# Designed miniproteins, single chains: the designs that were tried, part 32

Each design is a single chain, and the fold is of that chain. pLDDT is the mean over its residues in the fold that is shown.

## One batch from the design tools (miniprotein)

Design m1090
Fold by ESMFold2-Fast:
Structure m1090 (fold): chain A 116 residues (1-116)
Amino acid sequence: MEDEEKLRDYLFLSLALELGPNLTKEQFKEKATQLVRDGEAAAARGHPVAAAIGRASQKLLEEIDSPEFQAKLEEYRAKLATPEGRAQLEAEIDALVNSLGPTGEEQAARLRAVAA
């Protein structure tokens, strides 16, 4: 996957895990919108990682009204209703983070590159 695509996938899964069974379009939109605002403020202050997260959140918001995105929200909401589905989602997040590199420094460097 492209690093920008990985960041978007990571952000989607992280927000889904945080919202859990309350994973709705409205709650997802609210959290993603807040990350866009935080990213815009961070970009003005020269924080590239937070700026990249804000841009990834904006891309997710562009897709939020698509039938494909709605189906994805429903699928993950159903998964998060079970312990097995939650464990699968946590494993998907770990796999995405590990795919950025074996160390936190390497992971941060990849995220900074997406921000540039």
Scores: mean pLDDT 75

Design m1091
Fold by ESMFold2-Fast:
Parts: sequence; structure tokens; C-alpha cells
Structure m1091 (fold): chain A 61 residues (1-61)
Amino acid sequence: SLSTQLLQALTAGDEDATRKLLELLKKQGGQQASVNVLIAAFVKDPEKRAALQQIAQEVFS
């Protein structure tokens, strides 16, 4: 599922995969707030967390 692939990309810190999966999620009616909760919960590195949160903001803008 997209959710499983997204969690794998987030935990790996894969910015390119995360961006592509978030674009697909947005097309399916996914919400930025839900994605931000997942990033905060699953990405422990503050630098990677900030980068992924910025990608989410850019995709959902």
C-alpha cells in the first residue's frame, strides 16, 4: 500500500521517494496534517525530520 511505502521511505530518510509518494497521497485526498504526525512519530533525526516536513509542505501547498 502507499502507506506502507511511505513509512519505509520516511524511516529510511529517502527524500526523493517521500516526495513521490506524498504527491500520490495528495491525489488520493491525503492531508498534510496526517503526514506531519507520521514524520514526527517515525523520523527521529531532527535534521531529516525538518527536511521531510519541508517536502510535505511543498507537496501540499
Scores: mean pLDDT 83

Design m1092
Fold by ESMFold2-Fast:
Structure m1092 (fold): chain A 70 residues (1-70)
Amino acid sequence: MEKAIERLKEDILARREEYEELIEEYEKEIAELEKNLPSLDPEQQKEAQRRILALKIVIDLLRSLIEWAE
C-alpha cells in the first residue's frame, strides 16, 4: 500500500513544473475573464463567474497535490 502512495507522490513531483505552468495559465485565464466581466451581459457574466470559480478550484487542487507530495 505504502509503495503506491510513494509512487503517486513521485509522479506529482515529477510533474511539478507542468502543474506550476498550468496554475500560471489558469491564473492568466481568470485575470482575462475578470477584466472582461463588466462588459458582458448578465447571462455571460454568470457563465464567466462559473468558469472563474471552476479554475480557482482546480488551482487549489493542484497546489494541494504539490504540497501533499512534498
Scores: mean pLDDT 83

Design m1093
Fold by ESMFold2-Fast:
Structure m1093 (fold): chain A 69 residues (1-69)
Amino acid sequence: DEAARYREQGEILRRSADELEKKANELRTQAEKSPDPAVAAQLKTQADVYHSAAERARGLADEWEARAA
């Protein structure tokens, strides 16, 4: 069942996106708590990278779910 495989891939990517977004939020919280401006800036940059990765994974999940329909 190809549709079942497409749904499974979509679910995997959806879970991956959720984890990446959680990591982005964690890094933003760490940046806000950091007394060092250089460390805070680095953490914010890392958070942006994780957020972008999460959005990409979410887009791919949508594509796999659409193929399953």
Scores: mean pLDDT 86

Design m1094
Fold by ESMFold2-Fast:
Structure m1094 (fold): chain A 82 residues (1-82)
Amino acid sequence: SKFIKDLKEKTKNLSKSEQLTKFEMIYNLYKASAESEEFLIEKSTSRNRLSEQQIQELERVKSHLEEIIKEIEKEIKELKKE
């Protein structure tokens, strides 16, 4: 994705160890964000507090975060091979 390409470009002047640290930090941040979105969806669904449109938006954001997490995991795996 563009996000991963931009992240690689911004970190290309760092050592592989520093690159790995940056990717792991970003992984943890996105993981926490996805867990927060999941909590909001669960809470909203159980209490019938949000409209269908609002629930769909939360699900869309969660799906996007999960895709980024998978891309970061692949990059971490590649960095660890080196």
Scores: mean pLDDT 79

Design m1095
Fold by ESMFold2-Fast:
Structure m1095 (fold): chain A 63 residues (1-63)
Amino acid sequence: KKKALVLVDADRARARAVARAIELATNGEIKTFPVAGTLEEGEELAKKIKEELGYEPIIVDLN
C-alpha cells in the first residue's frame, strides 16, 4: 500500500512546497497532503485518507 504524509503547517506555502518536493523526490510513491491548520485537522484528514484511499497515513507536524 502507498504511504501518505499529512503535513501540518500554519505556513500554507511552506507546507505545499515541502509536499511537492517529497512527491517529486519519491516519484509519486509517497503521496502528500498539506494542511494549513491544526494537528487535529490533520488527524481527521489522515483518517479519511485511510478509509477512502487505503493509504497508510503518517502525520508530520511542521509547526
Scores: mean pLDDT 78

Design m1096
Fold by ESMFold2-Fast:
Structure m1096 (fold): chain A 93 residues (1-93)
Amino acid sequence: SEIEKLIKEVEEAAKETVEYLKKKGEFKTAKDAEERAKEIIELMKKADVETAKKLKEIFLKQLEELKERVDNPEEAARRLAEERRRLAALLAA
């Protein structure tokens, strides 16, 4: 099945990213990635091939963004602080 092949690729990518995060000591982030992988896989099982491909692309992009965030925690913290500042300004208006 094409969907089974896509699910296997998602499982392998998730496993690799989880191991990477654990090596970096990011255990909570690793657990969150594992849980998200399970959610995406369940959605893929119910989807057609085209939707399953899109779900895989979205998830793989999320995994890459997650690794980039962990590799640059200082920059990630700055971005989060800026986002919080923008939200605080919006709520004060």
Scores: mean pLDDT 81

Design m1097
Fold by ESMFold2-Fast:
Structure m1097 (fold): chain A 96 residues (1-96)
Amino acid sequence: KVKELVEKAERLLDEAIQAFENKDYDRAIQLLREAVEVLKEAAKTKSPEAIIAGERFLGKLDILLKQAERDGNPKAVEEIKKLRDEVEKTLEEIKS
């Protein structure tokens, strides 16, 4: 169950990154929101797999944030910052 949730979250994150590379920011943000919600569901288990996935999410979101800043998209920058804060808070709640 946890493995399936983590795999789903990571697939949604990869799809979001691809949408971002294609400059489809609205789709990318929607996919990121879905990925973070699935990650939060996995995090309820407090498993090591969810922690590792959350740490990967923070790293990928930091890269996307820099990309959005370079692209000059302030709406995407703000949405990614919010999602990054949600992931960071989720990891704090697991407290591993």
Scores: mean pLDDT 84

Design m1098
Fold by ESMFold2-Fast:
Order: sequence, then C-alpha cells, then structure tokens
Structure m1098 (fold): chain A 65 residues (1-65)
Amino acid sequence: MVVLLVGGVKPEDLPRIRSIPGVEAVVPLDGGRAAVVVPDVETAERVKRQLEEMGFEVLGVTSSD
C-alpha cells in the first residue's frame, strides 16, 4: 500500500481524484490537502504523474511495503 500526500485540493476535486484508475481511497485533509491511497509503487508512479498533470502538487509518498 502506498499513500500520496497531495496539495492544492478543493472539495470539488475529490471526485476527480477518486476517478483516476488505481486510486483505492481519497481522504480529505486540512489546508487544501488529501491522502490518496493506491495498491502499489507502479500505480503510485502513474497516479503521481496524473495528479501533477491535473495541477495538483504531490508533497510526499509513503510506502508500507
């Protein structure tokens, strides 16, 4: 399991992030941030690029592998 910490997130962006293939969960956080949960590192790399292309900032990546 990998968690991406994402900045620049508005409440209306949460459904858009959840619709990215491979995203298992999105947890809204304070300060315009969200935690995006993905199953593996390969999915995390793809989702990170998609988030950056959508205009979000990937602040951190945490893996529990």
Scores: mean pLDDT 82

Design m1099
Fold by ESMFold2-Fast:
Structure m1099 (fold): chain A 78 residues (1-78)
Amino acid sequence: GQLSDEEYQQIRQHAYELYDLASSGDLEGLREKARRIEEEHGRDFTLMALGEASRIAINNRDTRALELLSQVHRELIE
């Protein structure tokens, strides 16, 4: 279904938190945060939040954060 403005705002908030963890190199914190989001909001929401975090990493040219986000994204879809 189409996302509400509230759902999109929640995705963005989680995306910034995921980006901060990835940018700091905290892979275990990133995995734990993604797991909690999936438990509370489901897989599709979590994948959207990770996608938005990856967009932030690309815009900031933060290749390290992007690699960590890509790793956690792959782990969720495998």
Scores: mean pLDDT 87

Design m1100
Fold by ESMFold2-Fast:
Structure m1100 (fold): chain A 69 residues (1-69)
Amino acid sequence: AEAEAGALGTRYAQAVKLVREAMKEGLSDEEIIKRLQEAFPELTPEEARRIVRAVKNAEALADGKPLPP
């Protein structure tokens, strides 16, 4: 099915988007992980934590500036 083609990449992109939105709402890492688990129950807590850290690090590194308020 077309929805399955690239499903891994699509799921990761959606998870990254959710983390960015949650960070914009001012949620803590623990709250973002919980939200990821609710939206993507197939993700392990370890994977969710890794995604959160990767997104936060990537945002900080992109322009060498702190995370937006």
Scores: mean pLDDT 71

Design m1101
Fold by ESMFold2-Fast:
Structure m1101 (fold): chain A 79 residues (1-79)
Amino acid sequence: SEAEREKNLKKLKENLDKLSPLITEEEKEVILEFAEKYPEYIEEIAKTMERLLEIAKKDPELARKLLKAAAGVFKKALE
C-alpha cells in the first residue's frame, strides 16, 4: 500500500540520518535514488540500514566499509 511505502521510506530516511557520521551525503543520495526507482526494496533496505546501525555500535570501521560497498552496488545498479 501507499501508506506502507511511505512508512518504510520514512524509516529508511531516519536510519540513513542516524548513519550520517559514517555515510557520506553522496552515498545517502544514491541509496535514496535507488529506493525511489525500486520502491519494492525500500523495506529491505531500511532493515539493512537498521542492522548496520547495530554493527556500528560494536565496530564503526566495519559499518563504514559495508556502507561504502552497499552504496557502490546501488550506484552501479542505477547506471
Scores: mean pLDDT 86

Design m1102
Fold by ESMFold2-Fast:
Parts: C-alpha cells; structure tokens; sequence
Structure m1102 (fold): chain A 77 residues (1-77)
C-alpha cells in the first residue's frame, strides 16, 4: 500500500538523515542549519504519514533530503 511504502521509505530516509546530522554536529556544524534541516524533514515526514504523498512526492522528498545534506556539507566547509 502507499502508506506502508511511504513509512518504509521515510524510516530509511530518517535513519540516513539522522546519521548525517549526527556527523555534522560532531564536526561542529552550525546549530541553526541543523535545526532548519530537521524542521524541513519533519514537516515532509508528517505530510507523508497523513497519506497525502504520492510516488512523485516521495521522489521530491528524496530530492529535498539530498539538498539539505548538501547544505549541511557546505556548513562544514
């Protein structure tokens, strides 16, 4: 089902994202950037859990997650 698929994808993405945030924090990343990244991810996750996310939107979430990770990488540089 779409809901089950969304939850599985979100769990995988959340795990990867949290690991990335933990590494960034350990390396001294800007707390404001970390908070912004978390807030955006949680908003997207909440929308997906409501069953309002289509496959195309799941791909959009994946793209946004990659963008947030790139921002965290830039904050460390």
Amino acid sequence: SVTGFSEEVLELMREAFERALAVAAALGADPAELEAARARFEESAANALRGEVEEEELEEIRRRLEEELARLEAALA
Scores: mean pLDDT 70

Design m1103
Fold by ESMFold2-Fast:
Structure m1103 (fold): chain A 72 residues (1-72)
Amino acid sequence: MDKEKALELLDKLAQAMKNHDYRSSMALLKELAGLVGTEKAFELWNVFGEYYARKDYQGALAASRALLDRLA
């Protein structure tokens, strides 16, 4: 599994969501689901989104990395 590509897609997804670009957000979620599977993609986004909602972007990246390490 390409962990760096998954993290890059999560970062791009966060930027698209911040800009209210739901079309790009849906495309990025589909790409992430293609890389890690639909269930794992939503799990990763839920973890990332939880920290991001708290304005903890570095925590969001760290938690997502830890989850990707557990999934490998």
Scores: mean pLDDT 73

Design m1104
Fold by ESMFold2-Fast:
Structure m1104 (fold): chain A 131 residues (1-131)
Amino acid sequence: STLENLVRVLVAGLRQILERQKANPDGRISHEDLVDLLTSLLGLPREVARKLVDSYDKDGDGRLSPLEAFRLFIEAYLDIAVKTGAISEELAKKMLEEVNKVIKEAEENNLSAEETIERIEEKLKEIVENS
């Protein structure tokens, strides 16, 4: 289904974030890595992608944690999906609420980035099955 493909593409994007973070000794993703991913995977103009990444880096150190990068990517992906008519605003809000719960639990319980992706995928699949 279209929704199953949307979840698959979203999860693939999160896994690409992990691959770039594995290349960094501190386990963080650079602004340029995220800008490149947002432009290549989501088709965002570079200026828009830079502003979005800058808004997420509250520390201003040019680095995002894995979970911060996941939140940014998912919010950008769902926003585009709504604007292109691929999903409803209501479905996007529900997906984002459940993702934010998973990320918060991951932060509080120090879950691995990989386990966090698996939990996000499971929750999004449940939403798709019940939609």
Scores: mean pLDDT 82

Design m1105
Fold by ESMFold2-Fast:
Structure m1105 (fold): chain A 80 residues (1-80)
Amino acid sequence: GCDAAKADGIKHLDDAKDAVLEGDIDEALSNLKEAAKHLSKCEDITTIALLANLAAKAVLEGNIDEALAHLDKLKDLASS
């Protein structure tokens, strides 16, 4: 159900944030993709895809502040 998908998505977003802070790009991107997959089951898939792509771009560019901001936006969406 949606509650389980949101919980799984939030867990992967938290793991992605930890990976961003540790500088683990591969782990950050992997967890972000899994979070987006879970969240798109219950939330607007277009909004999830846009925010996930912005977060992925920030991760790849080494822009930690932007990556965390987009991950927090996804987490807020999942928590509402």
Scores: mean pLDDT 84

Design m1106
Fold by ESMFold2-Fast:
Structure m1106 (fold): chain A 84 residues (1-84)
Amino acid sequence: SVLEELRKIRKEVEEAIKKGLSGGSKELEETYKKAGYLIAALVKAEGITDVSEETRELAAKVSEEEVEAAKELLEELKEEEAKL
C-alpha cells in the first residue's frame, strides 16, 4: 500500500539522517527538513487520507511541481546514505 511505502521512505530517511548526523553533517539536517516536506507531498500525490493531521496540512499546501522536486530530494538523501 502507499501508506506502507511512505513509512518505508520515512524510515530510510531517518536512518540516513542518523548516520549523517553521527558523522557531524550539517547538510543532512537540512535534507531531513526537506524530506519531511517530501513525505507530505507524496501523501498529497497518492491521495492518502489516513495520516497525521500535520502531514495532511503540509500535503494540502504542496503543488505538483513541488512533489517532483521532493522526489529528487529523496533520491539525494539515499545517495548520501550510500556514502556513509
Scores: mean pLDDT 59

Design m1107
Fold by ESMFold2-Fast:
Structure m1107 (fold): chain A 99 residues (1-99)
Amino acid sequence: SKSTKQRELVAKQRDLEDSAAGENKLYDESESIATNLLADEARKRTLALASEAGDLGMRGAISMTQTNEELIGMAHIRKHMNDDEVSKTVSRLQGQIDA
């Protein structure tokens, strides 16, 4: 589900983009916010799956495996992001949150 924290991060991203801050700093902040939004969503998904796994001790194993896979995915996204990709990612996440 939508989280207040994710909405606040998106609002902060928009505020930074509308500011008079230097471009290098703005892009750096945008990347950090975008990756944080993606990481937060991935972590919530991992925790939900772990919770659903139930009593047999599978919860911890699923959580760790899923978190590692998602962290690798985040690193891949970061390496392939540029200014346009960061903006597109933030806008896409914002759309998902606002829907």
Scores: mean pLDDT 48

Design m1108
Fold by ESMFold2-Fast:
Structure m1108 (fold): chain A 94 residues (1-94)
Amino acid sequence: SSEAEELKRELAELLEEIRRAAVLRDVETTRQLVEKLLEKVEELKKVMSPEEAKRVLQNAITALENIIAESSDPEIRALLQEAREKLEEMLKEI
């Protein structure tokens, strides 16, 4: 649906914004963007087929793993790791 495509676009933009905030070591912005990411993923799960939702979740998990690998700040790494674990749990529910 057009709604699913728009949400996918918003999710990709959020992941890029998280990467930028993490590079800047902006803990507060990273936290807010992560919360928004988790909300958008829940919205996507409701409008997508289970197959599409699994692909989107796996892509988001991979993107977060890449950002964690590039981040040296322990607080940002902890926030991103918690987000990754929540996405892994969401993936198990599909």
Scores: mean pLDDT 87

Design m1109
Fold by ESMFold2-Fast:
Structure m1109 (fold): chain A 100 residues (1-100)
Amino acid sequence: SQDEVMREIAEIVLEGAERVRELLENKAPAEEILKVIDETGMKVAWLITSRKLSEEDREKVEEIMELFDEIAEAINNKDWEKAKELIERLEEKVRELLEE
């Protein structure tokens, strides 16, 4: 069930990242992009508080959440190129988690 929880987190994060990427490509308002980041973060927070995770898995999820915070900061600064780069990095990091 721990592997199942990590897969659920990965699916939520990848879905959120895809939505953020689409909004960035369509030059959506910052407020709309930030709402998707916030909703994604809340779904992940719900899973980690509702389900039991190992310390190592919690650390991996914390690293993913730090990337979402960096993306939100880039969006707030209207640094669209940095936001796109960070989204790509986030997607790569999540894929690595699924390969373990």
Scores: mean pLDDT 82

Design m1110
Fold by ESMFold2-Fast:
Structure m1110 (fold): chain A 55 residues (1-55)
Amino acid sequence: MLTEKSIETLRETLKTQSRENQLATIDVMLSRLRREKAPQDAIEAVEKLREEVLK
């Protein structure tokens, strides 16, 4: 399961990347979470992060 610390670390790493690279990284992560049948809460947390990048 993704921890709050893991999400925060990802958010900090994404700040150094272009918007296109941020979206690509998030999309890859979402694909892996869906394939691994991760808890819905984990998927929703990453989807919210994707929406934040799109703002």
Scores: mean pLDDT 75

Design m1111
Fold by ESMFold2-Fast:
Structure m1111 (fold): chain A 99 residues (1-99)
Amino acid sequence: MAHLEKAVAAVRAGDFDAAREHIRKAIEEVGSAATAEAVDRLVAELEKTDPELARNLAILFGKTMAELLLEEGVKEGKLTEEEVEELKKQIEKEVEAAK
């Protein structure tokens, strides 16, 4: 997936906003399940050479997936925009607590 390769390059550059955008585009093109499988394989491979990059990629993918699931929940009428904002803040706190 070309977008996942760009996401890895962006994480290496410290550009987490660009990396998040590339992950979102990969999910849009091939779906969440296929993107998750590709990220899992990539994280496992990177963990052998650059465990910090692998960890950052896994965390960023998890956060991006959570954000997309919250947006889909609003679209399906299962969540309000206010609940999504509160959950996004909670996800950010948990990611920060993981260091």
Scores: mean pLDDT 75

Design m1112
Fold by ESMFold2-Fast:
Structure m1112 (fold): chain A 85 residues (1-85)
Amino acid sequence: GLLEELEELIKELEELLEEVKKFDPRNPRAQVLARDLEEEIEELKEFIEKYKKGEISDEEARKFLKRKKETLKRFKAALEQLKSE
């Protein structure tokens, strides 16, 4: 369901964050990516909490999920670029 897909996005973002944290902490691209991932994880957790309280419609949650899947794809691409350096 929608909730399960939203929770899976958190898991995938957290796994990406762990991978980014393995890079040199002085790497400016890794620093920016880690910060952006932490912000996305926090936003997604807040959204899920509001959705569970019935403050967000299923239609809004579907649109948010679609946008966040695209965001996840971009983070995965950014991590692959870091690995290539």
Scores: mean pLDDT 86

Design m1113
Fold by ESMFold2-Fast:
Structure m1113 (fold): chain A 69 residues (1-69)
Amino acid sequence: SSEFEELLKKFEELAKKHPEYKGLIEDDIELLEELKKTNPLEKTIEAGKKLLDALESLIKLVEEVKKKS
């Protein structure tokens, strides 16, 4: 669906902005593709939104810690 494709694009944009986290982001994309095969699309999109939020929060925290180190 277009909403799922939009989520994947947001993950790809995040990877471009923070290339050191590319591996972690690619793992999340792979997880969402696997979830899509065995779960309702709506649940996969819900999971994707939560994963994206968690990734953005983690990256922000790590970058702030690096600035203090």
Scores: mean pLDDT 82

Design m1114
Fold by ESMFold2-Fast:
Structure m1114 (fold): chain A 97 residues (1-97)
Amino acid sequence: MSKEELEEEIEKLIELLKSKNPQARTLAAELLAVIVEENELSDELLERIARALKPLLKDKNEEVRKAAREALEKILEKTTNEELKKEIREALEEAEK
């Protein structure tokens, strides 16, 4: 897949995170986690994905929350941006109540 095709797929998955269907939101978060794990993404793109996933930590569906948490943990391991790491850690801790 080209860089342009990968970025287009990421944006499509980010849009799917807004789906009314919890299964679609879960799959979108899981696929974003796979993309983050398998590809070397820019910190700007990792930040974009992380910010799209953060609201799902408070989703009404437990599987959506779990998938979002796992995806954010993958971003936390891959990013070199200390501000993004702090933002993700704080979001994960707040979501635990």
Scores: mean pLDDT 86

Design m1115
Fold by ESMFold2-Fast:
Structure m1115 (fold): chain A 131 residues (1-131)
Amino acid sequence: IIEFTKKVVEKIIELLEKRGLSDLAAQLRELYEQMVTLAKKEDEITQEFLSILTLAEMIVLAIEGAAPGLPEDVRLKVHRLATRAASAAIMGKKDELEKALDELISVLESHGHTEAVEIAREIRKILLEVM
């Protein structure tokens, strides 16, 4: 779980840096370092939950950073779908991961957030490649 999360985190940070979102990439790096510090002292179940929460927050931050000013109903959908995607990824549920990310991309497309759509598609590629 920690090794999987590390590979995904490194690729998402690289993606954000390539897109000029350097401040956001720095925030995600700090969040990951905090999670690793907490996880080292906890049981496997707590490590799994910390990995899910961290990955979900990273997906949310990446999407919201690319789509500032999202309406509240859209933001809530992004949070729910990011949490579903993170949980599916950590639990190895590829079909559920694909469904959650495809729905997330569709929501962003319907609201015209082109850069967030591109970031969500790249995150989808990263998660499926690392799995």
Scores: mean pLDDT 83

Design m1116
Fold by ESMFold2-Fast:
Structure m1116 (fold): chain A 102 residues (1-102)
Amino acid sequence: PAADAEVRRAARRAGEATQAYLEGKVSPKDVAIAYAELGIAAARAGRPDMAQAVFETALEYAKEAGAPESVIKHLEEAIQAARRGDRDRAVEHAKKFIELLK
């Protein structure tokens, strides 16, 4: 229930960031961070397929933001960790991606 509440909260924030980006109010960097945070919540909630999919969305927005390859690498590692069910590694790499992109 708490993990599901975090997923719902993060999903709302990701949707709000996407809408704000489409309205020209925020950067693609802000959308990438919101989707990476959603991926962390999904991974913690035991939803690896969801975590993988939203990390892939974050990756597209990070590329649009012009994120350097060293930053993108962490999100790619988070995607691979989510695919193999390595929750702790997925969260670790996604957090590093957010830290370096901010």
Scores: mean pLDDT 89

Design m1117
Fold by ESMFold2-Fast:
Structure m1117 (fold): chain A 66 residues (1-66)
Amino acid sequence: MKIKLKVKSIGKASELPVKVGEEIELEMEKVGDEYSGKIKIGDKTYGVVAKVEGKNITIIASKLIK
């Protein structure tokens, strides 16, 4: 499922080139208390682990996959 969320905070383990306050669209699935998913920015795909609270997303970690 694709979800559009506003970035609330970004963890130090994040490789995702986005800023706090930016809106991102990503496909996420819930894993325990966190969400795991993927986001495509330009020609690159990132794996993301995040917390979702309403319309806000806290990015805990992200890694370049492609």
Scores: mean pLDDT 72

Design m1118
Fold by ESMFold2-Fast:
Structure m1118 (fold): chain A 81 residues (1-81)
Amino acid sequence: ELEKINKEMAIEVIKELAKILGIEIDESELEKMSIDELTEKISELIQKLIKKIGSDEAYKIYDEILAKFLEKIEEEKKKEE
């Protein structure tokens, strides 16, 4: 379950970063990737974002994407309780 959450998080981060960068992403390929491969893809997209808007703004956007995903997980967790 934790591995599934990590993979879902990585895919969501990749989708949001690609959307900001105007890059088309094949979600079916992302679903076939390992967590390590997804993490490498995130790193690649963050580097592209840093080149476009600078490191401070790039990391702020990254944190916002992670925060939104974590909020969604917390909502599902509260439903279980």
Scores: mean pLDDT 77

Design m1119
Fold by ESMFold2-Fast:
Structure m1119 (fold): chain A 60 residues (1-60)
Amino acid sequence: MEEAARDLREAAELYLKDKEQGIKHAETLANRYAEEGKRSPEARRAAELAQTFIDDLKAL
């Protein structure tokens, strides 16, 4: 969870400077967590959190 939180914070900082790049970075993280989630319940939860974060960013 701490690693995922750090990654998402980095994506949020990137979003403030470049909205398109920030969303793309967050989507890359979500895809990575989703792939790892096939082998790890913790990574699956991180993927869900990342997807919610992406949805929130797109709503801004």
Scores: mean pLDDT 76

Design m1120
Fold by ESMFold2-Fast:
Structure m1120 (fold): chain A 71 residues (1-71)
Amino acid sequence: SEKERALKELNEALDKALEAMKKLGVSEDELAAFQAYVDAQKEKAKTLSTEELKKLTERAKGMLQEAEELL
């Protein structure tokens, strides 16, 4: 379904952002905080509409872009 595709896209974007943060060598505390954020967003995503999922995906892609610019 469209919602399943949106959930997959969000999860992939969040996972890529987390991987980029790991590559940047951020502190253990910052990495743990970001992991907790990713986990919380994935749980919330299960209850969100497709439109809300798209907004979160845009935010996750923005975080990935910022991390990539620092690499």
Scores: mean pLDDT 80

Design m1121
Fold by ESMFold2-Fast:
Structure m1121 (fold): chain A 89 residues (1-89)
Amino acid sequence: SKKEELIKKLEELRKLLEELKAPQSVIDTVEKTIEALKEEKDPVKAALLAGSTAGLLEMWMHVEGIEDEKLRELLLEINELSRELFEEA
């Protein structure tokens, strides 16, 4: 399912953030989103939650001047899956 794929991409994002030694607050934000998504049964709310988290991390990257291609690619994939999940609801 799109939701399961979205959770897997967020777990990949968390691992990459740990490898990049991102601030614990950033890692915690992604982890909280993963846990919330596992409990969320409404696909619209699930999509908005994941998309909101991806958008927040893109803003964090922009403000901090972070230029990581794999991180940008994962955020783009998460945002795309979030839109697809929203549109299928």
Scores: mean pLDDT 86

Design m1122
Fold by ESMFold2-Fast:
Structure m1122 (fold): chain A 95 residues (1-95)
Amino acid sequence: SWMDKYYRLDEKLLAIAKKAGATEEVLSVSDIVGLIGLYLLQENLFDPENPTVIDLSGTPLEEITGKSRLTVEELGIALMKYIEEHAELDEEKTA
C-alpha cells in the first residue's frame, strides 16, 4: 500500500520529522504521518474548540501546504501531494 512506501525526505519535511523524534532520513509514509501527528501535538497546533482544524500560521507546515488553516483531512491530502512532488521514493526499502 502507499503507507508502506519509503521516501527520502526533503530538507523541509525532514526538519519537521526530526523535531518530532525522527532519527532517519528515509521513512515510510506511515512513519511520516505518525511523526507529523506528534509534531502537531508538540506545537499545540490543533484548534481547542474544533480538533479537526489545525492552525499552521508561522510553521514550516504552512510553507508545505500553502495554507495557514486547514482540516486534518486537508493536511493529509497536502502531505501526500508534497511527498510525491518533493521526496525521493526508496525502491530498495519499498515492498
Scores: mean pLDDT 83

Design m1123
Fold by ESMFold2-Fast:
Structure m1123 (fold): chain A 87 residues (1-87)
Amino acid sequence: SEEEKERLLKEFEEFKKEVLKELEELKKSTEDEEKIKAIEEFIEGFERQSEGARRFIEEAPDAETAREILERYKKTVEEDLELLKKL
């Protein structure tokens, strides 16, 4: 339903805000210029990925497809973020 898709978009926006906050905290936690650069490159890539994910959720034919897109996006971002933290 349209209402369910709107809730998924809200969940997407909330997730994106939480990730950006964590990235800002990671950037503030280090004085290593190479790590700061890696975090900044991650933020740029994350913004591009998030724009694509948002569009796919909005264009999804139904709420089930939109949810699958959101869950895949979240999983990919969480996995990428864990790799970034190991740097």
Scores: mean pLDDT 88

